# Ledger of designs, part 2: designed miniproteins, single chains, continued (6)

Each design is a single chain, and the fold is of that chain. pLDDT is the mean over its residues in the fold that is shown.

## One batch from the design tools (miniprotein)

Design m20037
Fold by ESMFold2-Fast:
Structure m20037 (fold): chain A 99 residues (1-99)
Amino acid sequence: KEELYEELMKLLGKETKEEVKQAIFDRALDLVAKAEIPAALLRWELKHRDLTPEQVAELNKRIEELEKIADKGAELERLVQSGIDDPENLEKILELLKE
């Protein structure tokens, strides 16, 4: 537990476990918010714009990239809510943050 928290503190530039928990939660919310709003706008373009097949392919690729970012944010939020004191959850959080 302590070793995983020390690695998280170094990665996030924080000095306390409470600051680490808050930083992970803030990052999770930031990832979800920054991904979902642009994805919604791109989906609106697909529905309402007369687009070429190439443009449709480019927008779909960008939506897939944003969905992966949103999934990462959602998983971080889930892990923090499930119990950051669980060593398995801490290890998975470290893996996600290093990506």
Scores: mean pLDDT 79

Design m20038
Fold by ESMFold2-Fast:
Structure m20038 (fold): chain A 65 residues (1-65)
Amino acid sequence: SKREEIEKLIKEAEEALKKGTVEDYQRARELALEAAKISQEINDEESLNRAARLYRQAQEALAAA
């Protein structure tokens, strides 16, 4: 299901953030954007908010790198 796809993308983004390299932060941002896109398609506001938070964390990490 699309919800399972969102959960997978969110978990992969979280794991990328934990790895802590610039390349991983860029990957986390891309994964969070894809999760947000699918969340919008199915009108899942909770998942959209989770994806937006991960995107923000990845952007902040990139700005500090």
Scores: mean pLDDT 87

Design m20039
Fold by ESMFold2-Fast:
Structure m20039 (fold): chain A 55 residues (1-55)
Amino acid sequence: SMVEEMQKLAEEYKKNISDLEKSRKIFDEMLTLARQQALKSADEKSKASINKLLG
């Protein structure tokens, strides 16, 4: 599930907290998954608003 994938990324983020570049990449990947999850659960009107807000 996406929840399990997010948990895995959170653990990787913790391991790489001292490496700013790696932690940034992991954080960006988590944001991408959160956006995809929100878009899949939203209706057509909400999808347009989310896409505009998140870029």
Scores: mean pLDDT 75

Design m20040
Fold by ESMFold2-Fast:
Structure m20040 (fold): chain A 63 residues (1-63)
Amino acid sequence: KVGDTYVAKYDIKATSPDELDIKKGDVVTVVEEPDDFWVKVKTSSGKEGWVPKAALKYAFEKV
């Protein structure tokens, strides 16, 4: 899980300041997975933020 890379299938808008705005085609790498609800990811541009784990499961494709 940590170290896994994903590509966004859809635009995902942050609903809180701690969440990351993601655009279709963005590549993200999991840097932290503390629970069943949230994962911390890092974009190719170097931005870090939280994404719902459900979004990783349904709105992203693992590479």
Scores: mean pLDDT 75

Design m20041
Fold by ESMFold2-Fast:
Structure m20041 (fold): chain A 56 residues (1-56)
Amino acid sequence: MTVGPDELLEELRSMGFNPTREQVQRWIDRVDSNGDGTIDMTSFNQLMQVLRQRLS
């Protein structure tokens, strides 16, 4: 399963964060080793852990 920028943006908004789509796209680009514009569930979970730590 993979997560795109729109799915990640919706998840972050549901958690009370308001990033821009451009910020979300840049975060995906940094962890997307395949260059297809999506991330796997492992990379998604790592990103969410980092964001929770920084925004709490």
Scores: mean pLDDT 73

Design m20042
Fold by ESMFold2-Fast:
Structure m20042 (fold): chain A 84 residues (1-84)
Amino acid sequence: DPLEEQKRLMRENLEWISKTLLEAAKKLPNEELRELIIEETERLKKEVTELLDQGKIEEAQKLYKELSKKFTEKVKKLLEEINK
């Protein structure tokens, strides 16, 4: 079933990205940046997985893109504040 394979691949990709980001966050010396990355990574994993579990693959892809953009923007803003 192509739909089930697509869901599996997206879940595997999400697990790999989440694990990579959480491992990277543990090495960061700044507590606020570490907490932000952990929180945003966990939220992204949870919300995208919920849509995948409902079979809403297109919505899951759109949400992943949107949350990833917001995540990047939040990290940039915090880095600007830390470097002031």
Scores: mean pLDDT 82

Design m20043
Fold by ESMFold2-Fast:
Structure m20043 (fold): chain A 105 residues (1-105)
Amino acid sequence: SKIKELLIETIKKLYNAKSDEEARKIIEEFRQELRSLGLSDEQVDTASTLLGGIWQLLKELSEEEREELVKRLIKAIEESESFEEALQKIADLLGEESRRLLERS
């Protein structure tokens, strides 16, 4: 799926991003690409919000944890039957990682 490929490539770009400005540009370009593929505003907003969550987690994680999170996200997307399922799996992983970080103090 072109949408799943775009989602994976965008996550890889966020992994390599060095600033909030770079991450914001990556997410905005992704939003524009999704709109061009005919996705609804609701779908675009949900996906971009989750990508923002990924970026915020990547900033809080060690290099090893960042690599592990990205691998888990890519695997979840590849194993998903639909874009909506991929977004749900991403949301679940973000919730899991956020809880884990809170438990660290």
Scores: mean pLDDT 86

Design m20044
Fold by ESMFold2-Fast:
Structure m20044 (fold): chain A 82 residues (1-82)
Amino acid sequence: MIEEARRLAERAIELAMEALKDENASNETINTAIGAALRAIGALAQVDLLIRRGDFSPEKLEQAVRDARAALELAREALERA
């Protein structure tokens, strides 16, 4: 769960940054890519918070994975529009 959430979030950031390299990207594409990166950072911050608290509840880890997956889908959308 933790490693899955981290991998998904890191991939989302990577794809969002790739979309932002397109000099001709529309404002919509730029905003979607930024949104994806921010969501991914939020998921990583949540995972780190859970680790610091020793809170390995399946429900909270599952939510972090869902948030990271949502970020990845937004990053893919931004890259496809680039």
Scores: mean pLDDT 80

Design m20045
Fold by ESMFold2-Fast:
Structure m20045 (fold): chain A 68 residues (1-68)
Amino acid sequence: MSPLEKVKEELEKELERIAKESSDVEEIQRRALAKFFELVRRYKLSPEETAELLAYLGKKFKELLEKM
């Protein structure tokens, strides 16, 4: 599995945790963005990998909002 796939999995698990701890969309978004920037910095993602992770975050956040 590529390093980016592991980062995506970690981000998704954190989003699920955040969503369980809060029903406030603004708080979920703030915490999700904080985790995204933490992962980008920790894994030293390239610009291309960062763009892909951001797109993945947007997709997962949209799916989460549609289920609320």
Scores: mean pLDDT 80

Design m20046
Fold by ESMFold2-Fast:
Structure m20046 (fold): chain A 69 residues (1-69)
Amino acid sequence: SLLDEAQEALLAGDYERARELAEEAKRKYPEWSEAAEHLEQAATAGAAGDVAAAMEHLRQSGKARNALK
């Protein structure tokens, strides 16, 4: 899925790709918007070198995905 690809890009340190994939997921699947927004924030924090903030946003993205099941 686009969210899984965005998470993979984030973990690989490809923050630009992670943001692009999260934006596409949000556009195509509005129900995923909260999870996608957290991935965007994680990518922004990661690009700034704020690992703690990036990890927290990644955790919140997963929590948002779990709330949708």
Scores: mean pLDDT 82

Design m20047
Fold by ESMFold2-Fast:
Structure m20047 (fold): chain A 87 residues (1-87)
Amino acid sequence: MEKAKELIEKARKALEQGNFDEAVKYADEAIKLDPNNPEAYILKGEAYLQMGKIDEAIEYFKKALEVDPSNERARELLKRAEEIKKK
């Protein structure tokens, strides 16, 4: 859990700095250590959303909701990504 939390923090900082590829990398490593943590899927989805990879963002927000169906942040981000996809 501690190493997964550290990777989540690194992914979050990478997102904040605009280093989206690094954010995806750290989120992937966190998912490998703890696949039941919705935060890692959310961070990966957010990175893809910022890169304009809307379909990938939707996929990872849906995975976050599979892990935690009550996650309000994942639901709001999924709605946003789906609205962006509607042209």
Scores: mean pLDDT 86

Design m20048
Fold by ESMFold2-Fast:
Structure m20048 (fold): chain A 63 residues (1-63)
Amino acid sequence: MKDEELVRKAREGLEKDFESLLKRYPNLSEEEVKKLVEDILEGLELMLRGVDAAIERNKLRLE
């Protein structure tokens, strides 16, 4: 699996839930929610890179 695929699916899911999130928290600005989504996606990319490095380093433990 490619990191890009997971990030894309996460973005699609967040965009789909974005409308529901705005309806649930109408006092939260659209820009604030958008920034939160971007921060989450950025963190996800960093985590996926870390996981790949950990898998390579610990192949013996994850086989």
Scores: mean pLDDT 67

Design m20049
Fold by ESMFold2-Fast:
Structure m20049 (fold): chain A 69 residues (1-69)
Amino acid sequence: MEEVKRELEALKKVYDVVKPLITDPEIQERIENLIKEAEKAIENGDVEKARQYLDEAYKLLAPYLDVKL
């Protein structure tokens, strides 16, 4: 549980950094919805479901993670 909470916080920070690079508002909404669903799964103690939502969000973020400052 602690690990998945930490991963959720990391995902939120990554999303905040790359959000301006995501030109498609539908992708932004999808990532935000996956974050909300992961938060709900964590609240319910469903670690496996939370990880699935986080994995899906990271897949959507993957094209934006290889950005050099």
Scores: mean pLDDT 78

Design m20050
Fold by ESMFold2-Fast:
Structure m20050 (fold): chain A 76 residues (1-76)
Amino acid sequence: FKIPVRSVDETKALLDELLKSPVGREMLTMIRGVLESIGSEIDLTPLRTFIDTGDEAAREQAAEILHAEKVKWAKE
């Protein structure tokens, strides 16, 4: 249950690395699908936009969303 909480900057770096490989892109798509499937009701549009375009603003927003969810999962 007690998982180390990484910074938003570390999440941004991870997203960038995942986007660089075919396997990483598949993982990002799977993560988005899982979050949508469990009915998180968070706006996953930035994550989808980042996967599709590699946009820096979308990466920033996606990192914030994923970091917030990770903090929730670590606390619960």
Scores: mean pLDDT 69

Design m20051
Fold by ESMFold2-Fast:
Order: structure tokens, then sequence, then C-alpha cells
Structure m20051 (fold): chain A 94 residues (1-94)
């Protein structure tokens, strides 16, 4: 889903806030909100944000959606090949 309360500016501060919210919600088990905020980051910055892809992977992984988690972790690594957390998560699922 798209986050309806998304701030309208495209500043780095806004993007970091949205990433931080996505990470916090994923950690708290609030996967729908985590997914929505991570997708909002990707809509603002495009597909180059490896952290947003990782957050999607983590949220789907914790929700038991392993095929989607694998796909998003692979996207995170495609954008950041040295992303150690994404590598370890992929190895755990493969």
Amino acid sequence: SKVEILPQDKSLGNILLLEGLAMRFAREGRYEEAIDYAKAVLEIEGEDNSRAWYILGEAYHKAGRYELALEYYKKALANAPNFTRAKKALEELE
C-alpha cells in the first residue's frame, strides 16, 4: 500500500525520516506500515535505495513471505553488493 500520510517534500531529511519509520515499524512487527513507508521511499528516490529494498525484504521475511523477502533482498544487493545484512539474510533463506 501507499502511505497516505507521506510528507510531500523530497528532501534528504524527509527520506531519512521515512526510512527510519520503516525500520522502526519492521522492528516492532508492524509489517504493513514498514512496507508502506519503504515503498514511499522507493517512489521518491526510485529503485536505487538499497536500504528501502532491504526493509521490504525484512518485513516480508518476518511476515513469513519468504519468496518476496528473497526478491527484495536480491534487489538490495543489486544496488549495494557489499550490503552485509542483506547477504546474510539471503543466505539464511537460500
Scores: mean pLDDT 76

Design m20052
Fold by ESMFold2-Fast:
Structure m20052 (fold): chain A 109 residues (1-109)
Amino acid sequence: REEAVKKLLEGLEYYFELTEENLKKAVELFEEAIKLDPDLAVAWTMLGMALGLLGRLDEAIEAYRKALELDPDNELARYSLRYLLGEEVEPLHITNLEEELLKRLEEEL
């Protein structure tokens, strides 16, 4: 779990740079985190977000579904999945995405 968390945090560093190459590196690191701890729901959520930004929509949808299997109350994964499916997302939830991510990181780490 400690090694999985380390890979997750490394992936987040690359994710926040928001370039195509850094998002690809973030995907690799989130996949490594999941390989070390497949039950780490936040890693599945972050994998979905990085894949979505890369336009790998089918893979992003599967990652979010996996996150929701592990944590059905994961607001970030639920809203991100709905956004990718073209469903209307409540505007209030968009402003809280960073707060929800930090909350999930605190709850799982």
Scores: mean pLDDT 75

Design m20053
Fold by ESMFold2-Fast:
Structure m20053 (fold): chain A 87 residues (1-87)
Amino acid sequence: KEEKLKEAEEKLKKAEEHLRKALEAKAAGDYKAAVEHLEKAREYALEALKLLEELAEGEEKEELKEAREKLEAYFDKEIAELKAKAA
């Protein structure tokens, strides 16, 4: 359990780094770089939330699952919009 928590924390940190880089690239008009970083942020964030779901029990587990589904939808929408601008 401790190893999974550590892994989730590391993945969240990587997701945060890539999200920040995606926002910086978007602000600079580099939509291709923004897409690449946002796709990596999505991958790490969803993996981290799934690990936290495995560690959670009861209501917290349900809340994390709902958060993961909402976050996945958010990333998919943002990536699609940025890909349209990159084309």
Scores: mean pLDDT 84

Design m20054
Fold by ESMFold2-Fast:
Structure m20054 (fold): chain A 91 residues (1-91)
Amino acid sequence: SERETAKRIIELLQEAALLILKGKKEEAEKKLKEAEELLAASDLPAEVKELLREALELLKEALKQEDPLKLIALILRVVGLIIEAERILNK
């Protein structure tokens, strides 16, 4: 189902965020690639798709971020976007 696809994308984004925080950038990049491919193939509501796309782009920025405080700020923004996407999906 589309809801199961959205949950899988969210799981991949969450896994990528944790891997980035652990400094496992190559593993994180693989998770982001999988999330991007699933998101592109999905028939999710436009609002959910936009939130997940924004989260994906912020995590791609996080991969290139060398400042720890800026990295944490990017990850917190991603968490907020995921929470909002889950709220819409659970209506």
Scores: mean pLDDT 88

Design m20055
Fold by ESMFold2-Fast:
Structure m20055 (fold): chain A 85 residues (1-85)
Amino acid sequence: SSIDVMNQTMRNIVSQVRNGRQTGDVDGAKQQIIGIINQVYPYLTPSQQRVFDDMITGVQRVTSVDQLSDVVSQSRQNMIRIQND
């Protein structure tokens, strides 16, 4: 289901933020997150696609792991809102 895809995708994205924090490789973490989103994008609803479009834009702008974590946290909150019945 799109809900299961969304939840799994967000867990994978959060894992990449954690990896970026551990390695200090912010650029690598950004590229992995964008890659994860691109792989699931065709399976998402239009509302979910919009949240991920905004997330990609935010991810592209960050220069630190803390900023990346903030963008991911905000996007996760937005995904939870649109998943709400």
Scores: mean pLDDT 85

Design m20056
Fold by ESMFold2-Fast:
Structure m20056 (fold): chain A 72 residues (1-72)
Amino acid sequence: DADARAAALLDRLVALARELAATPASDEDRRTALRSEINRVVNELIAVRGGDSVEAIDAISAEIDARLAAAR
C-alpha cells in the first residue's frame, strides 16, 4: 500500500542522508550523486503522499527529523 511504500522510501532517504553527512565536503562527485538520489527519493515520496501540498511536505520533514533523532 501507499503507506508501506512511503515508509520504505523514508528508510532509504534516512540512509542516504546519513551517507551524505558522512561524506567529506571535498568529495563533490559523491556528494552530487547522493544529492541527486535524495532528490529522486523525495520526489517519489511526495508523489506517493498525494502531491506537493504544504501538509504532505511538512509531514515528510517531521518524519525524517524523527527518524534521524531516533538514530542518534
Scores: mean pLDDT 74

Design m20057
Fold by ESMFold2-Fast:
Structure m20057 (fold): chain A 62 residues (1-62)
Amino acid sequence: SLEEAIERARRLAEEMGLKLSDEDIREAAELFVAARAADPDGYLGDEALAVILRYVEEKAAA
């Protein structure tokens, strides 16, 4: 669910030391859920979520 993805994204962002707002965390979680829906046969775990979190952080810092 989106709520679970938000919690997962928040935990991983803290582990990675990223400075992200609640809105950025939500955006990353929404992108992760959309990526999973686009590839239902793929297994998307924390590696994929970490890439999305880095993307959102770089975009927010620009």
Scores: mean pLDDT 80

Design m20058
Fold by ESMFold2-Fast:
Structure m20058 (fold): chain A 88 residues (1-88)
Amino acid sequence: EKAKKMEELKQKIKEAIAKVPDSEVIDPFTDKRFTPDAKNHLLSVAGALKLKGGKEIGRLAALVSKYDHDKSGTISLKDVDAFLATFE
């Protein structure tokens, strides 16, 4: 059922976020690698995961930055989607 899959994916992503050390936290609003579309999509994902505060959002941003899909040195909407696909 869709609700059970959503809950499992949410927990898996939250566990991955919790493993990100404070030293790797990235502010996606000031990090020039993040495109505006990627920032907006990242915020939507953070909201769905009920991430509170910039530090948790920064951990999510750090994880996404490791999934540079086209290896362009920028984090686009496609990179965020590639990150999410890793958990499916």
Scores: mean pLDDT 73

Design m20059
Fold by ESMFold2-Fast:
Structure m20059 (fold): chain A 55 residues (1-55)
Amino acid sequence: SMDAEEAARAAREAALAAGLSEEEAQKVGNGTRDMALSGLSGDTAAALGRANAEA
């Protein structure tokens, strides 16, 4: 499973690929890291971060 840093990076890159600004992508990445650190698995946090970025 992804660790918190890998989840944050994956979510940020997905947000950029989806067309979000670098600032918005950074927020998505930071939120994903916080979710992973607060007890969600890194894989789950990354999936939620990507879904949020694409919505």
Scores: mean pLDDT 73

Design m20060
Fold by ESMFold2-Fast:
Structure m20060 (fold): chain A 73 residues (1-73)
Amino acid sequence: VKEEIEKLLDEISRAADAVDDPWLQAELTLVQIHAAITLKHIDNIPEEEAKEAVERIKKLFDETLARVQAALA
C-alpha cells in the first residue's frame, strides 16, 4: 500500500510537470497534495482504509488526467 501510494505520487508529479497550462497544473497539484498527505499518514491508517484511500486517489488522478487530455486536444 505504501509503495503503491509512493508510485502514484511520482506519477502525479510527472504529469503535473508535463502540463504547461497553469490552471490544469493546479488541478494536478491538488491531487498530488492529497496523495502526499495520505502517504504522510499512511502508517496511522488501518490497512483497509489505506487501500481505499489509494484507490480513491488513483481514480481522482485518472479523472483529472482525462480532463487535462480533453482540454489539450
Scores: mean pLDDT 75

Design m20061
Fold by ESMFold2-Fast:
Structure m20061 (fold): chain A 58 residues (1-58)
Amino acid sequence: GKIYKAIQPFPKTSPDHIAVRPGDLLEVLEVVDDKWVKAKNLDTGEVGLVPLSYLEEV
């Protein structure tokens, strides 16, 4: 999938979410809707939902 960089911190607030820190690299696996993507955090190995607005395409 496409590689994105986290630009804002996002805490894990639900079981389906992943936490991200600014600078984390993520592979987007699926676009769920206009706000949420399913991604793998390449720094932590976690897979789950994260807001697309917290990510920047690299």
Scores: mean pLDDT 83

Design m20062
Fold by ESMFold2-Fast:
Structure m20062 (fold): chain A 78 residues (1-78)
Amino acid sequence: LERAIELLERAIEAAKEGDFETAKELIEQAWKAAVASGVSEETRERLAELASEAVRALDEGDIETAIKLIEEMKELLR
C-alpha cells in the first residue's frame, strides 16, 4: 500500500503544477498498485469510483476537486 500512497502524493503534486496527464497516469498506477497489494473488493470498487471522479475533475480543470478526491483515495488506503 505504501507504493500506492506514494503515487497518489505524486499525483497531487502533478495536479498542482497543472500537469494533468502525469496526474492521471499516476492515479491509474496507484489504483493498479493498490489492487496488486490485495485490497478488498469493496476497497477496490471505491478506489475505482474515486479515481474516475478525480480523472474527470482533472479533465474539467477542477484542481481543487481532483486533489480532494486523490486525498480521499489516500485515506481509504490507510
Scores: mean pLDDT 84

Design m20063
Fold by ESMFold2-Fast:
Structure m20063 (fold): chain A 69 residues (1-69)
Amino acid sequence: SSEIAQLIQQAINAGMKGDKEAVEKYLEKLRELGVPEEALKKLRQAAEAASQGDIDTMSILVGEAARLS
């Protein structure tokens, strides 16, 4: 859904900025929308990779989360 896609983008953008609190708030909203815990774990890892500037690992983890959703 467009809402899920927007929340994923917001979580990753927050990760890139190092805003760990915002990442967790967006992940909680994704959980409320029915995104499975396995995908949420991958998105958290993607946000952490983004905070370190590791865009390649971030992209792989986002792709893995999409497969699990």
Scores: mean pLDDT 88

Design m20064
Fold by ESMFold2-Fast:
Structure m20064 (fold): chain A 73 residues (1-73)
Amino acid sequence: KKAEEIEAVIRRHFPQLPDEKARELAEKLVKGEITPNQAALEIRAAVEPQSTLPRAELHRRLQAFADELKKIL
C-alpha cells in the first residue's frame, strides 16, 4: 500500500515517466534502497531528453516532488 501511494505521487508529478519505471522507483523508495533526491535524479535522467520544459522549471518540479516524498516517508 505504501508503494502504491508513492507510485501515485510519482505518476501525478511525472505522467510522462514509463509505468514500469514509476513502480520500480516506488518499490526502491519504500525499501529504503534510494533516497527521494536519488529518485528525482533518475526521473530527471529519464524525462529531460524529451522534455519541452525550461531546465529551471524542470529542476523546480523535481525539487517539489522530492520535498513531497520526504513528507510521506
Scores: mean pLDDT 79

Design m20065
Fold by ESMFold2-Fast:
Structure m20065 (fold): chain A 89 residues (1-89)
Amino acid sequence: SMDSQNRMRQMADDHGVQRAGQMGMSQGISLYSQTVGSDIAQSQRSQFQSQTPRQGIIGGLDLGVQISTQMGNSSARARFQTMRDMIQS
């Protein structure tokens, strides 16, 4: 909803882009675990963490958008998209 997007933007503004990105990455891995299984998702998380923190956060948010889209969760997709846009702005 519009309200959830506004809350996500305020959260990112208050706590910073890095924290919003960490939340997005965590939620992306959680949603991915539900789709493909926790072991595979954790293996991919290690791959993200081997990059610079910024690259890992962006990768996690992109994964969150992709998985939310596959699951038909428009609210989660909007949250990940908003966080990703904040990193780029």
Scores: mean pLDDT 59

Design m20066
Fold by ESMFold2-Fast:
Structure m20066 (fold): chain A 67 residues (1-67)
Amino acid sequence: SMSEERRLVARAIGTVLRAMGAILDGDMEEAVEILREALEEHPELAELLRELTASNPELAEAFERAL
């Protein structure tokens, strides 16, 4: 399961980076959609995404709106 855990972490990081890119571009709605789509495809990402977004207020807002 280490391969599965590694893929989960990599996917979570990639998703957060894409969402942050959208926020930096001024597009909060795109950030919300990126996170929502990731959660729809991979519900198992929810805990990792919550942790990774918690330290940035804009990312945390986007994550809460994606739920």
Scores: mean pLDDT 86

Design m20067
Fold by ESMFold2-Fast:
Structure m20067 (fold): chain A 92 residues (1-92)
Amino acid sequence: GLSRAIAVALQIIGLELDGAEVSVEVDGDTVTITFRGMSEAQKEQARAIGDLIASLGADVTVEEEGDTVTITARGVPEDLLELFRIMAEEKK
């Protein structure tokens, strides 16, 4: 529901406030979230975000390379997708 979608958005914003560089891209019902400059503790938080998105019904893949974590979510529910669209627009 919307409250869980808001929890996802707040956790992503929390990582950005904690020094991670965050990029959000939306293409149809697919969302790609890229976190850069991540500590090991922040990577655990990013994995937890991926798990939360998957629990909302999306098909989630998490990839880690060095200090970068990429979350790709497919079939994102509309409530969550709307919040990701807003986040993507704020990065312009």
Scores: mean pLDDT 81

Design m20068
Fold by ESMFold2-Fast:
Structure m20068 (fold): chain A 54 residues (1-54)
Amino acid sequence: AKEVADRLRRMGRATLDPELSRKFRELADRVLKGELTPEEAMKLAKELEKEAAL
């Protein structure tokens, strides 16, 4: 859980899109709160990255 949250926060800091950065930070926070499993959060993060790449 913590490792996935840390990865999501790093992804948020690495992006130049403020909205995408916010979404990654929200996913990290939700994983730490137990609202999302690490697997669900990483799946959502991959979808966000694909949207940003298009």
Scores: mean pLDDT 76

Design m20069
Fold by ESMFold2-Fast:
Structure m20069 (fold): chain A 60 residues (1-60)
Amino acid sequence: SMEELIEEFKKALEEAVENNWSADEFHKLVEEYLSKAKTSEEKKELQKLVEEALKKIEEK
């Protein structure tokens, strides 16, 4: 489901931030999940999670 995709992506982003993934690995993860999104609203929700993760990376 869409909710499962969002929750899975959120966990993956949290892992990427906590383990200091490289920019290339982070970008590949984002591309993978955005490609799974089927609606514009779902893409917006995923993009919001990416923006929140990037802010967390910048704070480190």
Scores: mean pLDDT 80

Design m20070
Fold by ESMFold2-Fast:
Structure m20070 (fold): chain A 76 residues (1-76)
Amino acid sequence: SELAEKAAELIEEALRLLKEGRYEEAEELAREALKLAMEAMRSGEASVEVAAGLILDAIGLLFEAGLKLGRPMPSI
């Protein structure tokens, strides 16, 4: 799945940036990964299990980056 593969690539890159303290860039890539993972789920290009895993990873990165940047907690 092209969308799922790209989402996974962006998640890995966002995690790398987060570890480097580049929180704003990590947040930006995690947002793009979330969009692609949701699109992969919507289109049926990835299994629900794979897409859900990518969505959860992207959300986790967004929370971590947001906390480091002092952003308010997102409403669930």
Scores: mean pLDDT 83

Design m20071
Fold by ESMFold2-Fast:
Structure m20071 (fold): chain A 91 residues (1-91)
Amino acid sequence: MEELEKKYYEVAKKILEQIAKNLAEASTDFERDLIRGVALISFATMLVAAKSLPEEERKAMAEGFIKAVEETEGLPEDLKQEILALAESYL
């Protein structure tokens, strides 16, 4: 990984690890769906904001996010696929 990709990978990895922990601790379907919704909105917001960045940095963010999603344990497969599809749409 190059330095910009690593930066965004580390940010995403921390967020995803916290999401996985929160999902494991959630006791209701409402709490799980709320956590999933916040996760999707957070990644969508970062990627939309990245459209104002240089193309190289925008791609580095998307690639870092993809790597973080692939390497984070404890995420539901459907949530992983939703975040991956979102990040890939910005490549």
Scores: mean pLDDT 84

Design m20072
Fold by ESMFold2-Fast:
Structure m20072 (fold): chain A 82 residues (1-82)
Amino acid sequence: KMAEEKELEERAQEILSDEKYRPAIEVEANKRMEQEGSTSEEHFEEAMREIALTIAQVQLEADKLSKEEEERNRKYMEELLK
C-alpha cells in the first residue's frame, strides 16, 4: 500500500519535472481551473498533481503488465523443459 503510493508520488514528481510533460500538464490544469471558475494558485498546483498522478498510474500499470508477462513467460518455459 504505502510503497505503491510512494512510487506513484515519485513518478508523478518526475513527470511534473519533465520538460516534455510539464507544458501539457499546465495546459490541462488551466482548462480545469477555467471550468471550475477558480483562480487559486493552490488549486492549480493540486490540478497539476492530479494530472501527473493519472499519467503516473498509466505508466506504472504498463510497467506492472510487462513484469507479469515476463513472469508468465518464465513459468511457461519452465513447464516446457519438463
Scores: mean pLDDT 75

Design m20073
Fold by ESMFold2-Fast:
Structure m20073 (fold): chain A 70 residues (1-70)
Amino acid sequence: DPGLEAVIEEYERRLEEDPEDAEAWYNLGMAYFVAGRLEEAAEAFEKTIELAPDSEYAKEARKVLETIRR
């Protein structure tokens, strides 16, 4: 999906400028998950949790990781 790849590229670029942006990591993880790129999705969600463990993004990332790791 060209639109989904554009979203992935946008967040990858954003994270090159600010690698500690937990929101961008979460959104990148969701884009990878929708694309079926489960390994990359899991890595992005783990990064979200590391950067902002008490955030809403981390809470949602943990739920998606449980789905991936079944």
Scores: mean pLDDT 84

